# Ledger of designs, part 66: designed miniproteins, single chains

Each design is a single chain, and the fold is of that chain. pLDDT is the mean over its residues in the fold that is shown.

## One batch from the design tools (miniprotein)

Design m2416
Fold by ESMFold2-Fast:
Structure m2416 (fold): chain A 109 residues (1-109)
Amino acid sequence: ATQTVTGKGIVKVKADKPAKVKVSLRLEFSARAQGTPASAEKEAEVKPGEDTIEVEVTGTFSRTIQAGDKAALTIGVEVEGGKKYSKSDVFDLTPDTTEITAEFEVEYK
């Protein structure tokens, strides 16, 4: 009677210098009474140039997903020194949805 959905956040960081970065990912369902929200954090040190950080969360839905159900993935990026970035994407869900992926590109100078 339950269904799980894995949310994947892919953060591409373009940095002129090494930086410490905290990436947060939050998964929320539009049907709040049925969908349990999930969140994860990952800390990484990014290299000068381009680097990619991936974070995953798994949320549980108390019933089979139906047409019209939605999920939101919110990616937060905090760079050491206090700069914060956020992006939220909304996904239409289907009974066959097992994974949703959000991508976010951040430049740090």
Scores: mean pLDDT 82

Design m2417
Fold by ESMFold2-Fast:
Structure m2417 (fold): chain A 70 residues (1-70)
Amino acid sequence: MGTAAVIVRARDEEAARAAARALAGVPGTLHVAMLSPTTVVAVVEAEAADEAARAAAGVPGVERVEVVDN
């Protein structure tokens, strides 16, 4: 019933695109958007938030991952 936002800050656009691809592959990801060349936001089901954050954090060039409950 809840959703969470996963916010990714990347070193460069290539790392941001790789993070977006990783997030899109997580079951429970509802939407992925690039807010800037180095910033990605995913909206995920609340129960998928930890898996999504872990997937993004595993991408080379990802500098910060934040989970925000909606």
Scores: mean pLDDT 84

Design m2418
Fold by ESMFold2-Fast:
Structure m2418 (fold): chain A 104 residues (1-104)
Amino acid sequence: SLKEKIINILKAVKNALDTLLATSTDPELQAELERVRKEVDEAIDKLKNGEITPEELIEMFERIRERLRALLAKSTDPATQEALQAVLDMVDSAIELAKKLLEE
């Protein structure tokens, strides 16, 4: 059920990214959000198929987190900042659950 919880969080992340993409007018932000979205989709697929270790999953989430932090630091729009922070909080939760997979 830890894997199912992580997958559900990643689906929520994907939905939040899709909303940001639909409302964004910044091409640089859109390009980076599309990259993050692709990495999230890859993580979901690999996790479902058993093709990723918990260690590799944590490394993927750490890279996603760094990309999102960089976007948040460059953002000047309050709505975009709040949405990016919400996605970051979801990614942090996924990292904590992935760390618990290491204990199993």
Scores: mean pLDDT 86

Design m2419
Fold by ESMFold2-Fast:
Structure m2419 (fold): chain A 60 residues (1-60)
Amino acid sequence: DVGDRLAQLLGTVPDDDFVNNLRDGAGIDRDTPIGTSERNRIIQSIRNNPATRRYADSLS
């Protein structure tokens, strides 16, 4: 999913803390499952962050 792909691009592990940081950046509650709409919000959050923007198209 988006967490696994982004973690691979960043050279890190998609653990719960990493995925929860993605949820926080997208305004998603930490107990919310990542479906299509949550995935799209995370990708938009990644696109809006200058440090991660370059990865957004690889996740879409």
Scores: mean pLDDT 75

Design m2420
Fold by ESMFold2-Fast:
Structure m2420 (fold): chain A 66 residues (1-66)
Amino acid sequence: MQFVVTFTGDPTKQIALVLKLLGEPYVSVSPSGPDTYVVTVSGNDEQQAALVNLLQSQPFVSVTEV
C-alpha cells in the first residue's frame, strides 16, 4: 500500500513524524518534493491499518492513498 504525505505547519512536528515512520518495520519513506513524501507499507493488513490511523490522526498532514 502506498500513500502521498504532504506536511504543513511546524517543521519540528514534521521531523518527528518522519523519524517515527522511518522507525516502523515494513515502512519505506521516499522524498517526493518539498515537505512531500511517498510512504510505502509492505506489512500485513493490521500494520497498514495502524499506519493509516497514525497518518490520518495528524492535524498538520495531508494524506492521499495512491
Scores: mean pLDDT 74

Design m2421
Fold by ESMFold2-Fast:
Parts: structure tokens; C-alpha cells; sequence
Structure m2421 (fold): chain A 120 residues (1-120)
């Protein structure tokens, strides 16, 4: 089975809420292609859905190291830090995502949420 086939199976498992199966497939994709930024993003998303924010952050950091202009990975880093209550780091990463894509409404909304929570 190719890395792409494992990514496809992992995406389907992720969409179905089977996060443990999704993790397994993305890990197998990375055994074949260890520099696949998409597989790291998807693995991080699976851990984020499981509430394992530290692991999610680790994998999103691996993704941005491979592809430093990936706005989605910075949004996901911001979301993980927001979930951890680290509002200053969340704001920093959402701002980084908006530096790459200023018209991303989702990142703008998350930045506003993080700024509001920092004031609470």
C-alpha cells in the first residue's frame, strides 16, 4: 500500500470520527514518506480531536518545519494552544497564518476568540 493510499484511508477514518484508526493510517503513511507535511497535519488533527494537545502541537510543528508557508498548519497550532489556554501563543500562530493568507475568515475568527479569552 502506498503512502497516498494510507492518507486516503486515514482521512476517511478521521471523517467518520475513528481517530485511533486515523492515527494508525497516518503513522503508516509517514513510515513510507517521512517528509510528508500533509500526513503530519492530519496526524496532528487526529490528536487534536482526541484532546491530546501536546502531541497535536508536536506534529503540527513537524509540518511547518517541512512547509513553513502552510497557513493551515499555523491555524491548527493556534487552535491547539487555544485549547491549552495558552492565548498569547494562539494569537501569535493565528497572526502568522493571517500573514500568509490575510483573507482567511476562519483564522480571523479564531484570532478574535483568542484575544477575547485573553481578556477574560
Amino acid sequence: MSAEEYIEKGRKALDEGNYDEAVKYFEKALEIDPNNAEAYILLGRAYLKRGEYDKAIEYFEKAVKIDPNNAEAYILLGEAYLKRGEYDKAIEYFQKALDINPNNLYAQRLLEEAEKKKKE
Scores: mean pLDDT 89

Design m2422
Fold by ESMFold2-Fast:
Structure m2422 (fold): chain A 71 residues (1-71)
Amino acid sequence: MLEEVAKKLKELGAKNIKIDEERGTLSFEVPKEKLDEVLKLLRENGFTPMLIAEPDEETVYVLARHEDSRF
């Protein structure tokens, strides 16, 4: 589940992907122009963005949690 979403995010240009299986959380950096596609992918896979931060004008940091996170 988490690994499959991470692979798809990587296809969208995501980098520095970190998976926390215990908490069902996923954090990564993605190009700003890909943010809408990333948010759609997260929503389709049951993830809710918990934090969205813009470290620069080109990159967005996202932390998301799966709806079934009972770890």
Scores: mean pLDDT 78

Design m2423
Fold by ESMFold2-Fast:
Structure m2423 (fold): chain A 61 residues (1-61)
Amino acid sequence: QEQKEKAIGEIMSEISKLDLPEEVRGEIAAEVYRHIMSVEDPSQALEEGRKKLKELVEKYS
């Protein structure tokens, strides 16, 4: 729970700094949030979130 909240905060901060349109950043943020919340092991939340962020940035860039 706490690890998921921390992971979300860190990754959302990274997303806000991306050189992408606001609409694209919002979509990336929503997908990363859903992915992190679906992770069963909270200790994996940051790693899974970063992996999802990388995949989405590559898709939209």
Scores: mean pLDDT 79

Design m2424
Fold by ESMFold2-Fast:
Structure m2424 (fold): chain A 92 residues (1-92)
Amino acid sequence: MVEELSEEEKERLLEVLRLVAEHRAAIEAALAAGDSAALAALFRELAERLEELGAEEELILQARAAAEAAAAGARTAEELVERAEALLREAL
């Protein structure tokens, strides 16, 4: 699919993708360590940065949902992995 984007729109999209890629590495490390507190902080930070950049509402909501799940601490690692993968797949 090819749509004509302005240079500013292209730069914003690339920044969103870069932000998600940077957080992906940190999220994967926190998931491997089972650190729910770190995951909650990472997903909250990601959601705030995505909102500042004007990213898609669905992506922002997924990041917020993942942060809440991690913060609750009662969620299984499997749920957190599925939420993280869904978010990364949506952006990448």
Scores: mean pLDDT 66

Design m2426
Fold by ESMFold2-Fast:
Structure m2426 (fold): chain A 76 residues (1-76)
Amino acid sequence: APLELLSEEEIRERIEEAIRLVEEGKLKEASTLLMALALLAAMAGRHELARLLLEAADAVDEGKAEEAIELLREAL
């Protein structure tokens, strides 16, 4: 079985938390959460999810909050 460090529900809840952090302007906290979640997704073999989360983290780091939220909604 692939390494599953988080359930699907926990992954969804963490993505929703990241969206909330971006909407609140807590960009550093959002980026940190997204990078951690992307690493866990990659370790679980969920490469497309990991890619979307990394793209969202990059958008957050660039101050592109709206783009980051759109990417995160696609990951849900």
Scores: mean pLDDT 81

Design m2428
Fold by ESMFold2-Fast:
Structure m2428 (fold): chain A 60 residues (1-60)
Amino acid sequence: LEALERELERLAARAQELDAKAAEARAAGDEERAKELFEESVRTTMEVIKLAVEIRIAKK
């Protein structure tokens, strides 16, 4: 479980970084780059949610 919890923390941090970079790209007028980064952030967030559910089920 500790390995999964560490992976969740890493993915959550990456999702936050990607979201911040997407906002920066949007502010700079780079809509295509902003969309790319935002989509990657969304995919990473979905992996975080999936992993969190797996950890919760494993604890029960």
Scores: mean pLDDT 81

Design m2429
Fold by ESMFold2-Fast:
Structure m2429 (fold): chain A 58 residues (1-58)
Amino acid sequence: MEKKIRELVNQYVALSLRLIAAQIDGNEKEAKKLQEQIKKVEEQIKELEAQKKAAELA
């Protein structure tokens, strides 16, 4: 589980850097797409963290 969270965090960082580049380029369509992908990755990280915490409470 922790390995998957770390991989998603790495994806989040990579997408964030791409978003900055797209914004500098003035590519609004790509920037919007990257923002949506970043949000999805963030939600996946939160879901895995919640699953890990739920296992501790069981």
Scores: mean pLDDT 81

Design m2430
Fold by ESMFold2-Fast:
Structure m2430 (fold): chain A 55 residues (1-55)
Amino acid sequence: LTEEELAEIERGAEMAAEAFGVDPEELRRRAIELMEEKGLSPGDAVVAAAIELAD
């Protein structure tokens, strides 16, 4: 991941964690994994991670 992608994940993870009621650090970690494994964009990875963790 690039530094820009990490910054986007960090920002998105904070917002999504608040919206979904999940831990932002766990969301950030999972989103990064999803980006690396599935090639998702930062935004898509954050949303996917938030849904997974909220379930």
Scores: mean pLDDT 80

Design m2431
Fold by ESMFold2-Fast:
Formats: sequence, structure tokens, C-alpha cells
Structure m2431 (fold): chain A 66 residues (1-66)
Amino acid sequence: MKKETFKYAEVEGLGAGEEAKKAMENAVNAAIAAGGKPAEIKVERKPLGTSASGHTVQLRTVTVTF
């Protein structure tokens, strides 16, 4: 099976972080709808640490299997 993986960092508790997450999820879903039949989509979060402003930084990993 074909597999694609996307990673990005986001800051929890900030509107910008939530919007970035939502935009990425929407973009992945739109690309999938245009390009193929996903058999599985996995979305994972992993803590990376704390931002300079004191908010938690998370690594978001999206894996799509076709």
C-alpha cells in the first residue's frame, strides 16, 4: 500500500495553533478527496516541550495509507 506522512508543530492554547491544525486537516482531506482512496488516516500528537510563552508545543503527525 502507498503511504504518506505529514508532520508539523503546534502550540496548544493559542488560536493560531488550533487554526493551523484545522487547516492542515482540511488540506489533507481535500487532497485525499481529489487524489485517491485512503484506506486509513492516522492523526497523532506527541509533546515536544514548552514554547517561550509557556504553552505546550506538540508534534502533529498525520499518516495516510492508500
Scores: mean pLDDT 65

Design m2432
Fold by ESMFold2-Fast:
Structure m2432 (fold): chain A 76 residues (1-76)
Amino acid sequence: SAAEEAKKLAEEIRELEERANQLALEAAERNDSETLKLVSKAIALLREGQRALKAGDLETARKLIEEARELLEEAE
């Protein structure tokens, strides 16, 4: 159902936010500006994803979550 999908997407956003915060902390300690830029973009996309979920736009939320995931993979 759409409600179950929305709940799952919200959980994915939370997990990716935790990952992004960890990567940001590690990158900051190493003065890695390139990684910080990637993480900052991912966090911005996750915030947009949360807004899309609140608006009931599951398609946009999925797209934004996937883009954020790709950026975080590049940051690793």
Scores: mean pLDDT 87

Design m2433
Fold by ESMFold2-Fast:
Structure m2433 (fold): chain A 65 residues (1-65)
Amino acid sequence: MLLEKAKEEEERLRKEAEEIREEYEKKGKEGSPGDQAIYLAAAEFEEEQLRKKAEELYREALEKA
């Protein structure tokens, strides 16, 4: 069913966001304080994009159901 598939895809996107966050946190710790601010902002932006994608998948599944 579309709803079940959307739920699994949403969970998959959450894991991708987690990995992106960990990668940017590592780069921030290795860089200067200025680099840390840039990497944290980039990680937050990518997390937000993946979160919106997951929400869109849920809404599309509801519309097509």
Scores: mean pLDDT 73

Design m2434
Fold by ESMFold2-Fast:
Structure m2434 (fold): chain A 91 residues (1-91)
Amino acid sequence: SMAVEKVRERFAGVPDPRLVEAILELTELAVELKDEETVKAIVEAPTPGAALSAARAIARRRAEQGDARAGELLARIEAVLADLAAEARAR
């Protein structure tokens, strides 16, 4: 999708390919779920960390309001963050 391509171009210089790949996968999922708010937040984020933080905040807020799609996105974001934390501990 165009959103995934924008995220790839925006973060091409980031020296952590696993972090970039995780954000690209989250962008793809948000597009599939038609979550325009999350897609926009990720595309406009100045850093990968800001993208994950913004996506998590949006997904959490919507999940608390009973949005099942947001609950799926939140679970995926938390799984990604757990994997990235485990990788950082291994370095």
Scores: mean pLDDT 79

Design m2435
Fold by ESMFold2-Fast:
Structure m2435 (fold): chain A 61 residues (1-61)
Amino acid sequence: MSREEADELEAEGEEAYKKGDYEKAAELYSRAYKAYLELGDIEKAFEVGVKLAEVERKLLE
């Protein structure tokens, strides 16, 4: 997966989150997180991982 594809997944996850679609946001953030880890971009993986954890908490409410 390319850096551009990982960035696109994160952006799509942010759009889903803003629309209140937390299930879609969690899926997209999870995919972006894995993509950044595969790319070795630990900083971006951490940022997306925090967003993923927040979204998953929203899903439990």
Scores: mean pLDDT 82

Design m2436
Fold by ESMFold2-Fast:
Structure m2436 (fold): chain A 57 residues (1-57)
Amino acid sequence: SLREIAERAVRGGDVEAQQQASFALYELRQNGEPVPPEVLDLLERAAALLSERDAAE
């Protein structure tokens, strides 16, 4: 589930989950699919963590 991927990305620091969450967020925004606010927040945090990781390298 999106929630499980997002939680693994944010709390577990899983880079693969962060990449999956970022891609899922992109698709959800393109398709306009409704997502619970808490899941959307976690997906955005996961995408931000991936961006911070890329910027730190």
Scores: mean pLDDT 76

Design m2437
Fold by ESMFold2-Fast:
Structure m2437 (fold): chain A 87 residues (1-87)
Amino acid sequence: MSELEKVVEELEKLLREIGKKTGKPEETEALIKRFREALEKGDLDEASRILLEMLLRLAASPAVSEEEYQAYAKRLEELWKKLLEAI
């Protein structure tokens, strides 16, 4: 597996964790599919927008504390940076 494939898999796992916290797993899988399609097309702006949408959904969740939100946001930012370096 390439470094890019590993980072994408880690991002998808993190997005699924976020989806479980927001209670909308089907919508999360649709966003993951769009994210993968955006990466395959080289549309980094669309991929970035999808990650932002996931963070906004997490921030809106009443079950998620500010501390948990910050932890998820940091993990997502770190993985996004790794993905950009792997491209």
Scores: mean pLDDT 82

Design m2438
Fold by ESMFold2-Fast:
Structure m2438 (fold): chain A 74 residues (1-74)
Amino acid sequence: LVEEAERLREEGEEAYRRGDLETALRHYSEAFDLYQRAGDLAGAAEALRRAAEVHEAMGRLDDAQSLRALADGL
């Protein structure tokens, strides 16, 4: 679970670097689910913060703030 979540996070980072925001968001969301199932709260929080960066890049500022608040609560 954690190893797969880390791979998805890295794929999300690669997608973000090339400007593929929708793919980046999908990978970060999948990574969050896997980290959460594994009980890795630190990994889950990091995935949420990365997803917040993608939402911010998409102009979704309220969604970005909500995800950061959720990550801070983990």
Scores: mean pLDDT 84

Design m2439
Fold by ESMFold2-Fast:
Structure m2439 (fold): chain A 87 residues (1-87)
Amino acid sequence: IVDAYNLILAGNYDDARRILQAEMRRRGRDDPDILTAMGILYMRQGNYDRAIQYYTQAARIYRQQGDMDSAAQANNMVTYVQNLKAA
């Protein structure tokens, strides 16, 4: 995942997506850390609707796992992206 974040920061969104999709196949579709990284990827690309979907899904799963801090952070990102979309 760290490599995917570095690629996102560099603007290499296609390679970041390939890494994250490969990780989703290995770890399962409901890994909230991967869902969060997908949210960041889509937010950086300006695809706010997809970013909101991924952050919302990550927040739900973190909450189910009892990770309330990560769930709150993901929900804060949903609000942040909604504000970017409304601007």
Scores: mean pLDDT 84

Design m2440
Fold by ESMFold2-Fast:
Parts: structure tokens; C-alpha cells; sequence
Structure m2440 (fold): chain A 55 residues (1-55)
């Protein structure tokens, strides 16, 4: 989770991001979601969905 959070911070250019912060409320869109999903898969071998980033 902290590793995924760091990728989200890096892609959005926003730091710090709180655990209760919603990705879309921070100005994320579908293009940024796809970039985060791709980076998480490449770095940690985890597959995320849009729903995982909405929580």
C-alpha cells in the first residue's frame, strides 16, 4: 500500500497523499489511472483496477 501510494504521488505530482484521499478528488483521470496501473504492475507485479484507486 505505501509503495502503491508512492507511485500515485509521483504520477499525480502531489505529495503527501493521505490514505483517505480519493484519486479522482486529487484530479486524476482515466489516462493517469492507466499510467498508475501500468507502473504498479511493472514495479510490483500487482494488477490494480479503477475501483482500487477510488478507495
Amino acid sequence: DDKILKIIEEVLGIKPIGKDDNFYDLGGDDSIVEEIIKRVKEEYGLELTKKDLEK
Scores: mean pLDDT 69

Design m2441
Fold by ESMFold2-Fast:
Structure m2441 (fold): chain A 95 residues (1-95)
Amino acid sequence: MEEFREELAKLVEKIGKQAVELARRDGDYETAERIEKLTKEAVEALKNGDFEKAIEYLRELMDLVAEFERRSRNGLEAAVLQIALATLLSVLKSL
């Protein structure tokens, strides 16, 4: 179970880093900073076994990704990240 939490945390961190890069490429530095903060908080919650808080942070992260997807020149990449986050939320809710 702890190994699974660590792998989930790594996956969230990877998705968050890619979302930050997309926001920065669009010049949306404020959204990039918010994504980075939420990603760090979600990763910490997962490592601490606080799945309820992790789910809350991931939902906020999904909302931010959805918002910049609509504005972004890289909408397809943002859509892929939304699907990945939705899948993670589904897995966490099943635990």
Scores: mean pLDDT 78

Design m2442
Fold by ESMFold2-Fast:
Order: sequence, then C-alpha cells, then structure tokens
Structure m2442 (fold): chain A 61 residues (1-61)
Amino acid sequence: NAAARAAAIRSHLQAALEAVKNGDYETARKHVAAALALEGITDPEVVDSTLGVLKKLAEER
C-alpha cells in the first residue's frame, strides 16, 4: 500500500543520507535509485539530481 511504500522510500533516503555523510557515494546512489524505483522512476538524471540534494543536506565540509 501507499503507506508501506512511503516508509520504504524514507528508509532508503535516510540510508543514502548516512552513506553521503560517510563519503560512501556509491552506497548512497544505490539507496537513492532503490527509493526512486519504488515510485517507478528509473531515470539516472533524476537519481543523480536527488543524490545532489542529499549531498547538500549532508554538507558540513
């Protein structure tokens, strides 16, 4: 259902943010791709754009 899908998306995005904070951009990208795939988004440009937003959120140098 929609609530379960939303929870899974949040879980993947939180894992991606943690990976970005640790400098693990490959793991972060995989979690972003997994979250977006749950909404039917497989476009690599959207994945990379979303990863860029997470990098800005994680940035403290």
Scores: mean pLDDT 80

Design m2443
Fold by ESMFold2-Fast:
Structure m2443 (fold): chain A 77 residues (1-77)
Amino acid sequence: MSEAEQLLLEASRAFLQGDYLKAAELLKKAVELDPDNPVVWRIASGTLQMAARLDPKNREKLTELSQEFLKLAQEKE
């Protein structure tokens, strides 16, 4: 299993536990390790969009990061 896949799983666990900022940090690490894989960027963007909806205190930060990741996913083949 790749290191990026492990970080995606850890991010999913943090998300399910309601720790959305920890999930965001783990997702940033995952995309940094596999920056040429659009699937990783798309998963990270989608997870951050859901986190932003569930966490109004950090919504703006999570939404901005999600939009950035989605743009990068679309630019990568």
Scores: mean pLDDT 80

Design m2444
Fold by ESMFold2-Fast:
Structure m2444 (fold): chain A 67 residues (1-67)
Amino acid sequence: MKVFIEVAAGTNYNKVFEEAKKLKDEGNEVTLVFGSAAGDAPTIPNVKKLAAQLGVPVVEERIAGLG
């Protein structure tokens, strides 16, 4: 199954790593998603590093106000 994990500013990266690894080990296609809004900028390097460590793709999603 395809699974998208959203990562926001201030996220517990260790928790994201554990969950993503578990889902990947279960045979799911895991993708990390992060917002590209100005408030998410400090998160971007950490999300990219996390994706590289897990060997999963990362996608930037623009949050355009109301979710």
Scores: mean pLDDT 66

Design m2445
Fold by ESMFold2-Fast:
Structure m2445 (fold): chain A 65 residues (1-65)
Amino acid sequence: MEERRERFWKEVDEGIALIALAVLAKEMGIDRIESKEQYERIAKEAESRGLTDVAELARKLAEEL
């Protein structure tokens, strides 16, 4: 079973990655992420900044579109 504390920190890490992804998208001039191409651009920018978790999340979300 997942302990409440471990689950909380995992959700916090995922939430931080989502916020970072949204902030990065806005810095790139993307007001709303609606396409796989936009997610791929965000992923490449995140990788260039060393944000590997954000890049991986962006690619995962692109596949779910």
Scores: mean pLDDT 75

Design m2446
Fold by ESMFold2-Fast:
Structure m2446 (fold): chain A 65 residues (1-65)
Amino acid sequence: MATKLTALAIYGIAMAIEEGGLKIRIEDDKVVFTLEGLPKERAEELKARLKEYADYLGIPIEVEE
């Protein structure tokens, strides 16, 4: 579980480098992503990509806008 959470966090950081406006917070059993200052269309695309990857890993996530 912890290793998969770390992988998801690293993926989120890589996306943050690409797009900016992304903050990440790790809780015991989930990862929280906050999207700020992004156009609505870009925020929706990033949210979809993050959820798809989290579903692949079987990890609960939260995405805030």
Scores: mean pLDDT 68

Design m2447
Fold by ESMFold2-Fast:
Structure m2447 (fold): chain A 58 residues (1-58)
Amino acid sequence: PLPSDKESQAYAYLIAGAVALSIGDYESAIEYYKKAAELDPSLKEIAQEGIEEAEKRK
């Protein structure tokens, strides 16, 4: 089950983005990282790095 608060949901999306990157699903990885940053602005930097990495590997 998904966490109820936005901060925990943001971390869940961050993990989902990392998993998507590891399996080569770069589009999903970018989407998950964007959602993580929107839900928790403190994750903007790490999410941005993940997005940049996914774009480079496409």
Scores: mean pLDDT 79

Design m2448
Fold by ESMFold2-Fast:
Parts: structure tokens; C-alpha cells; sequence
Structure m2448 (fold): chain A 70 residues (1-70)
């Protein structure tokens, strides 16, 4: 549901802000398991790649933009 996706994105943004890359990855993987629309799937995959690269601030901006578009 959109509500659950919003909740997961908000929690992932907070995890990224705290520097908890493992928690952020878990939350984004859970969001992807809910089969979000293709545009959101692309944004979540981009954020996961940025987290893997240690680009946490960039990942946060991507997730905040995705949340605003929901």
C-alpha cells in the first residue's frame, strides 16, 4: 500500500540520516518487496546503489524526492 511505502521511506530516510546503512538497506529491500510502481522501484534501486557507494547524503535526497512524489 502507499501508506506502508511512505512509512518505509520515512524510516529509511531516518536510518540514512543516522548513518545506519544496514538498516536503510533492509527498509528499502522491504519497500521493493511490496512491488512499487516502476518509477518508485527505480528511485529505490538508485538509493540502494548510493548507500552501497557510501553516498548517504545523496541517497537521502533521492529518497526525500521519492517520498514527496508519493
Amino acid sequence: SRERLQELLEEAIEAVREGDAERARELLQEALSLKPPPWLQGQLEAALELIELGRLEHARRVLEAALRAL
Scores: mean pLDDT 88

Design m2449
Fold by ESMFold2-Fast:
Structure m2449 (fold): chain A 96 residues (1-96)
Amino acid sequence: SPVGEAVLQAKENPSRENLKAALRAVIDLLEELAENDPDPEVRERKLKLIEEFREALENEDYERALKLAEELRELGMPELLIDLMIKLIEQLKKVK
């Protein structure tokens, strides 16, 4: 899978490029899950947070990215994917 492949690559070579690629793969999967939410208000809120997360990642605002990941958890996004995102963000912070 694209997510599994990107995450494995980031584990084997934890460069900024590979960690960002893994995060993009995870957030792309979360976006697909959000788009399938049957509640239009919850769907809109999830998609907005995902967009804000992408912006935070591009700006290298990792503190904001961590807060947005926790907000996605509160909206019921899969905990395993959120935990993976947090782990990848923490590794990105160490590359600086």
Scores: mean pLDDT 87

Design m2450
Fold by ESMFold2-Fast:
Structure m2450 (fold): chain A 114 residues (1-114)
Amino acid sequence: MEEALRILDEARERIDKVIEEAYKQSDSPIVKEALDKIREVFDKAYEEMRRAIEEGNLDEALRILVDAFKKISEIFEEARKKATPEEQELLDKTFNEISRILAEAVRRLRELAA
């Protein structure tokens, strides 16, 4: 249980750092709106996952995380369609970093649930 919460807290800290760095690299409203939406989705998912983990329901926490990942992917795709090539490069870089962090968290939580 505590290990699952640690995995979740590490993922949140890493994602917050990635988003913060992306904010510093662009003044684009399209990029900022995408980052704001991603942060909102992940913050809600974090609270729900933390609650599920504390209740001993790792399967539910994993479902919440996978659903959040899907929503985050959709936000990036939507922003990418409206973005300039330079904004697309930043969005793609940010998405790849967040995707790696989330994929690692999913993998580690699955190992605990098994």
Scores: mean pLDDT 86

Design m2451
Fold by ESMFold2-Fast:
Order: C-alpha cells, then sequence, then structure tokens
Structure m2451 (fold): chain A 57 residues (1-57)
C-alpha cells in the first residue's frame, strides 16, 4: 500500500514534468498493487488515469 502511494506521487511528478508516458507507467504499476491489496476502486481509478495519460503521450 505504501509502495502504491509512492508510485502515485512519482506519477504526479512525472505528469507535472510533461512525461505522460512515464506517469501512465507508474499509475499502471500502482493500480496493480492496489488490486493486490484489495482496493479495487482505487485500482480502477489509477488504471483510468493511466489510460488517459497514455493517450496524451
Amino acid sequence: DAEARALIAEAFAAAQAGDYARAAELLTKSSELYRQAGKERTAALAERDARHLAERA
């Protein structure tokens, strides 16, 4: 869970730097960790954000 939160923070920083591909990658990893932790709603939101950012890359 802490690792998933760290990945979201890194993804946010990457997106602010304009690196949407990196941000999407990090959010995808975060989504998988949240799913493993049983937080399916949070995982789905991270996956959606990753998809949106990947479309901008």
Scores: mean pLDDT 80

Design m2452
Fold by ESMFold2-Fast:
Structure m2452 (fold): chain A 120 residues (1-120)
Amino acid sequence: SKEELLEEIRKLGEEIYKLIQKIYDIAKPYLSDEEKKKVNDILEEIKKKIEELKKSEDPEEMLKLLEEIIDLIKKLLSLIGDVLERNNAEEALKKVAEINKEIIQKIDEIYELIKKMIAE
């Protein structure tokens, strides 16, 4: 049902945010106070977009929100990647790459669920 699809999307959105927080925790020791502020601003924006996605029942709006979330995640990963590379944090880079792979998989799952809502 549409309600079951929406519930699964909400769960996946929450899981994505938890994975993003895990990336922040890995990067945190390498970030300056100014970089922490920039990262936290992006994290707050991601959180707001995920909450909007969780409240939406319009597939077209949900796809737009998903694209905005993807763009914010790319921005976050670019900033964190640059910091970790500058600090030669090879193990942290590897862990972030693994978490990013999980995030991509969950985003793809949300996309497929939204497609099912359009087909119903």
Scores: mean pLDDT 90

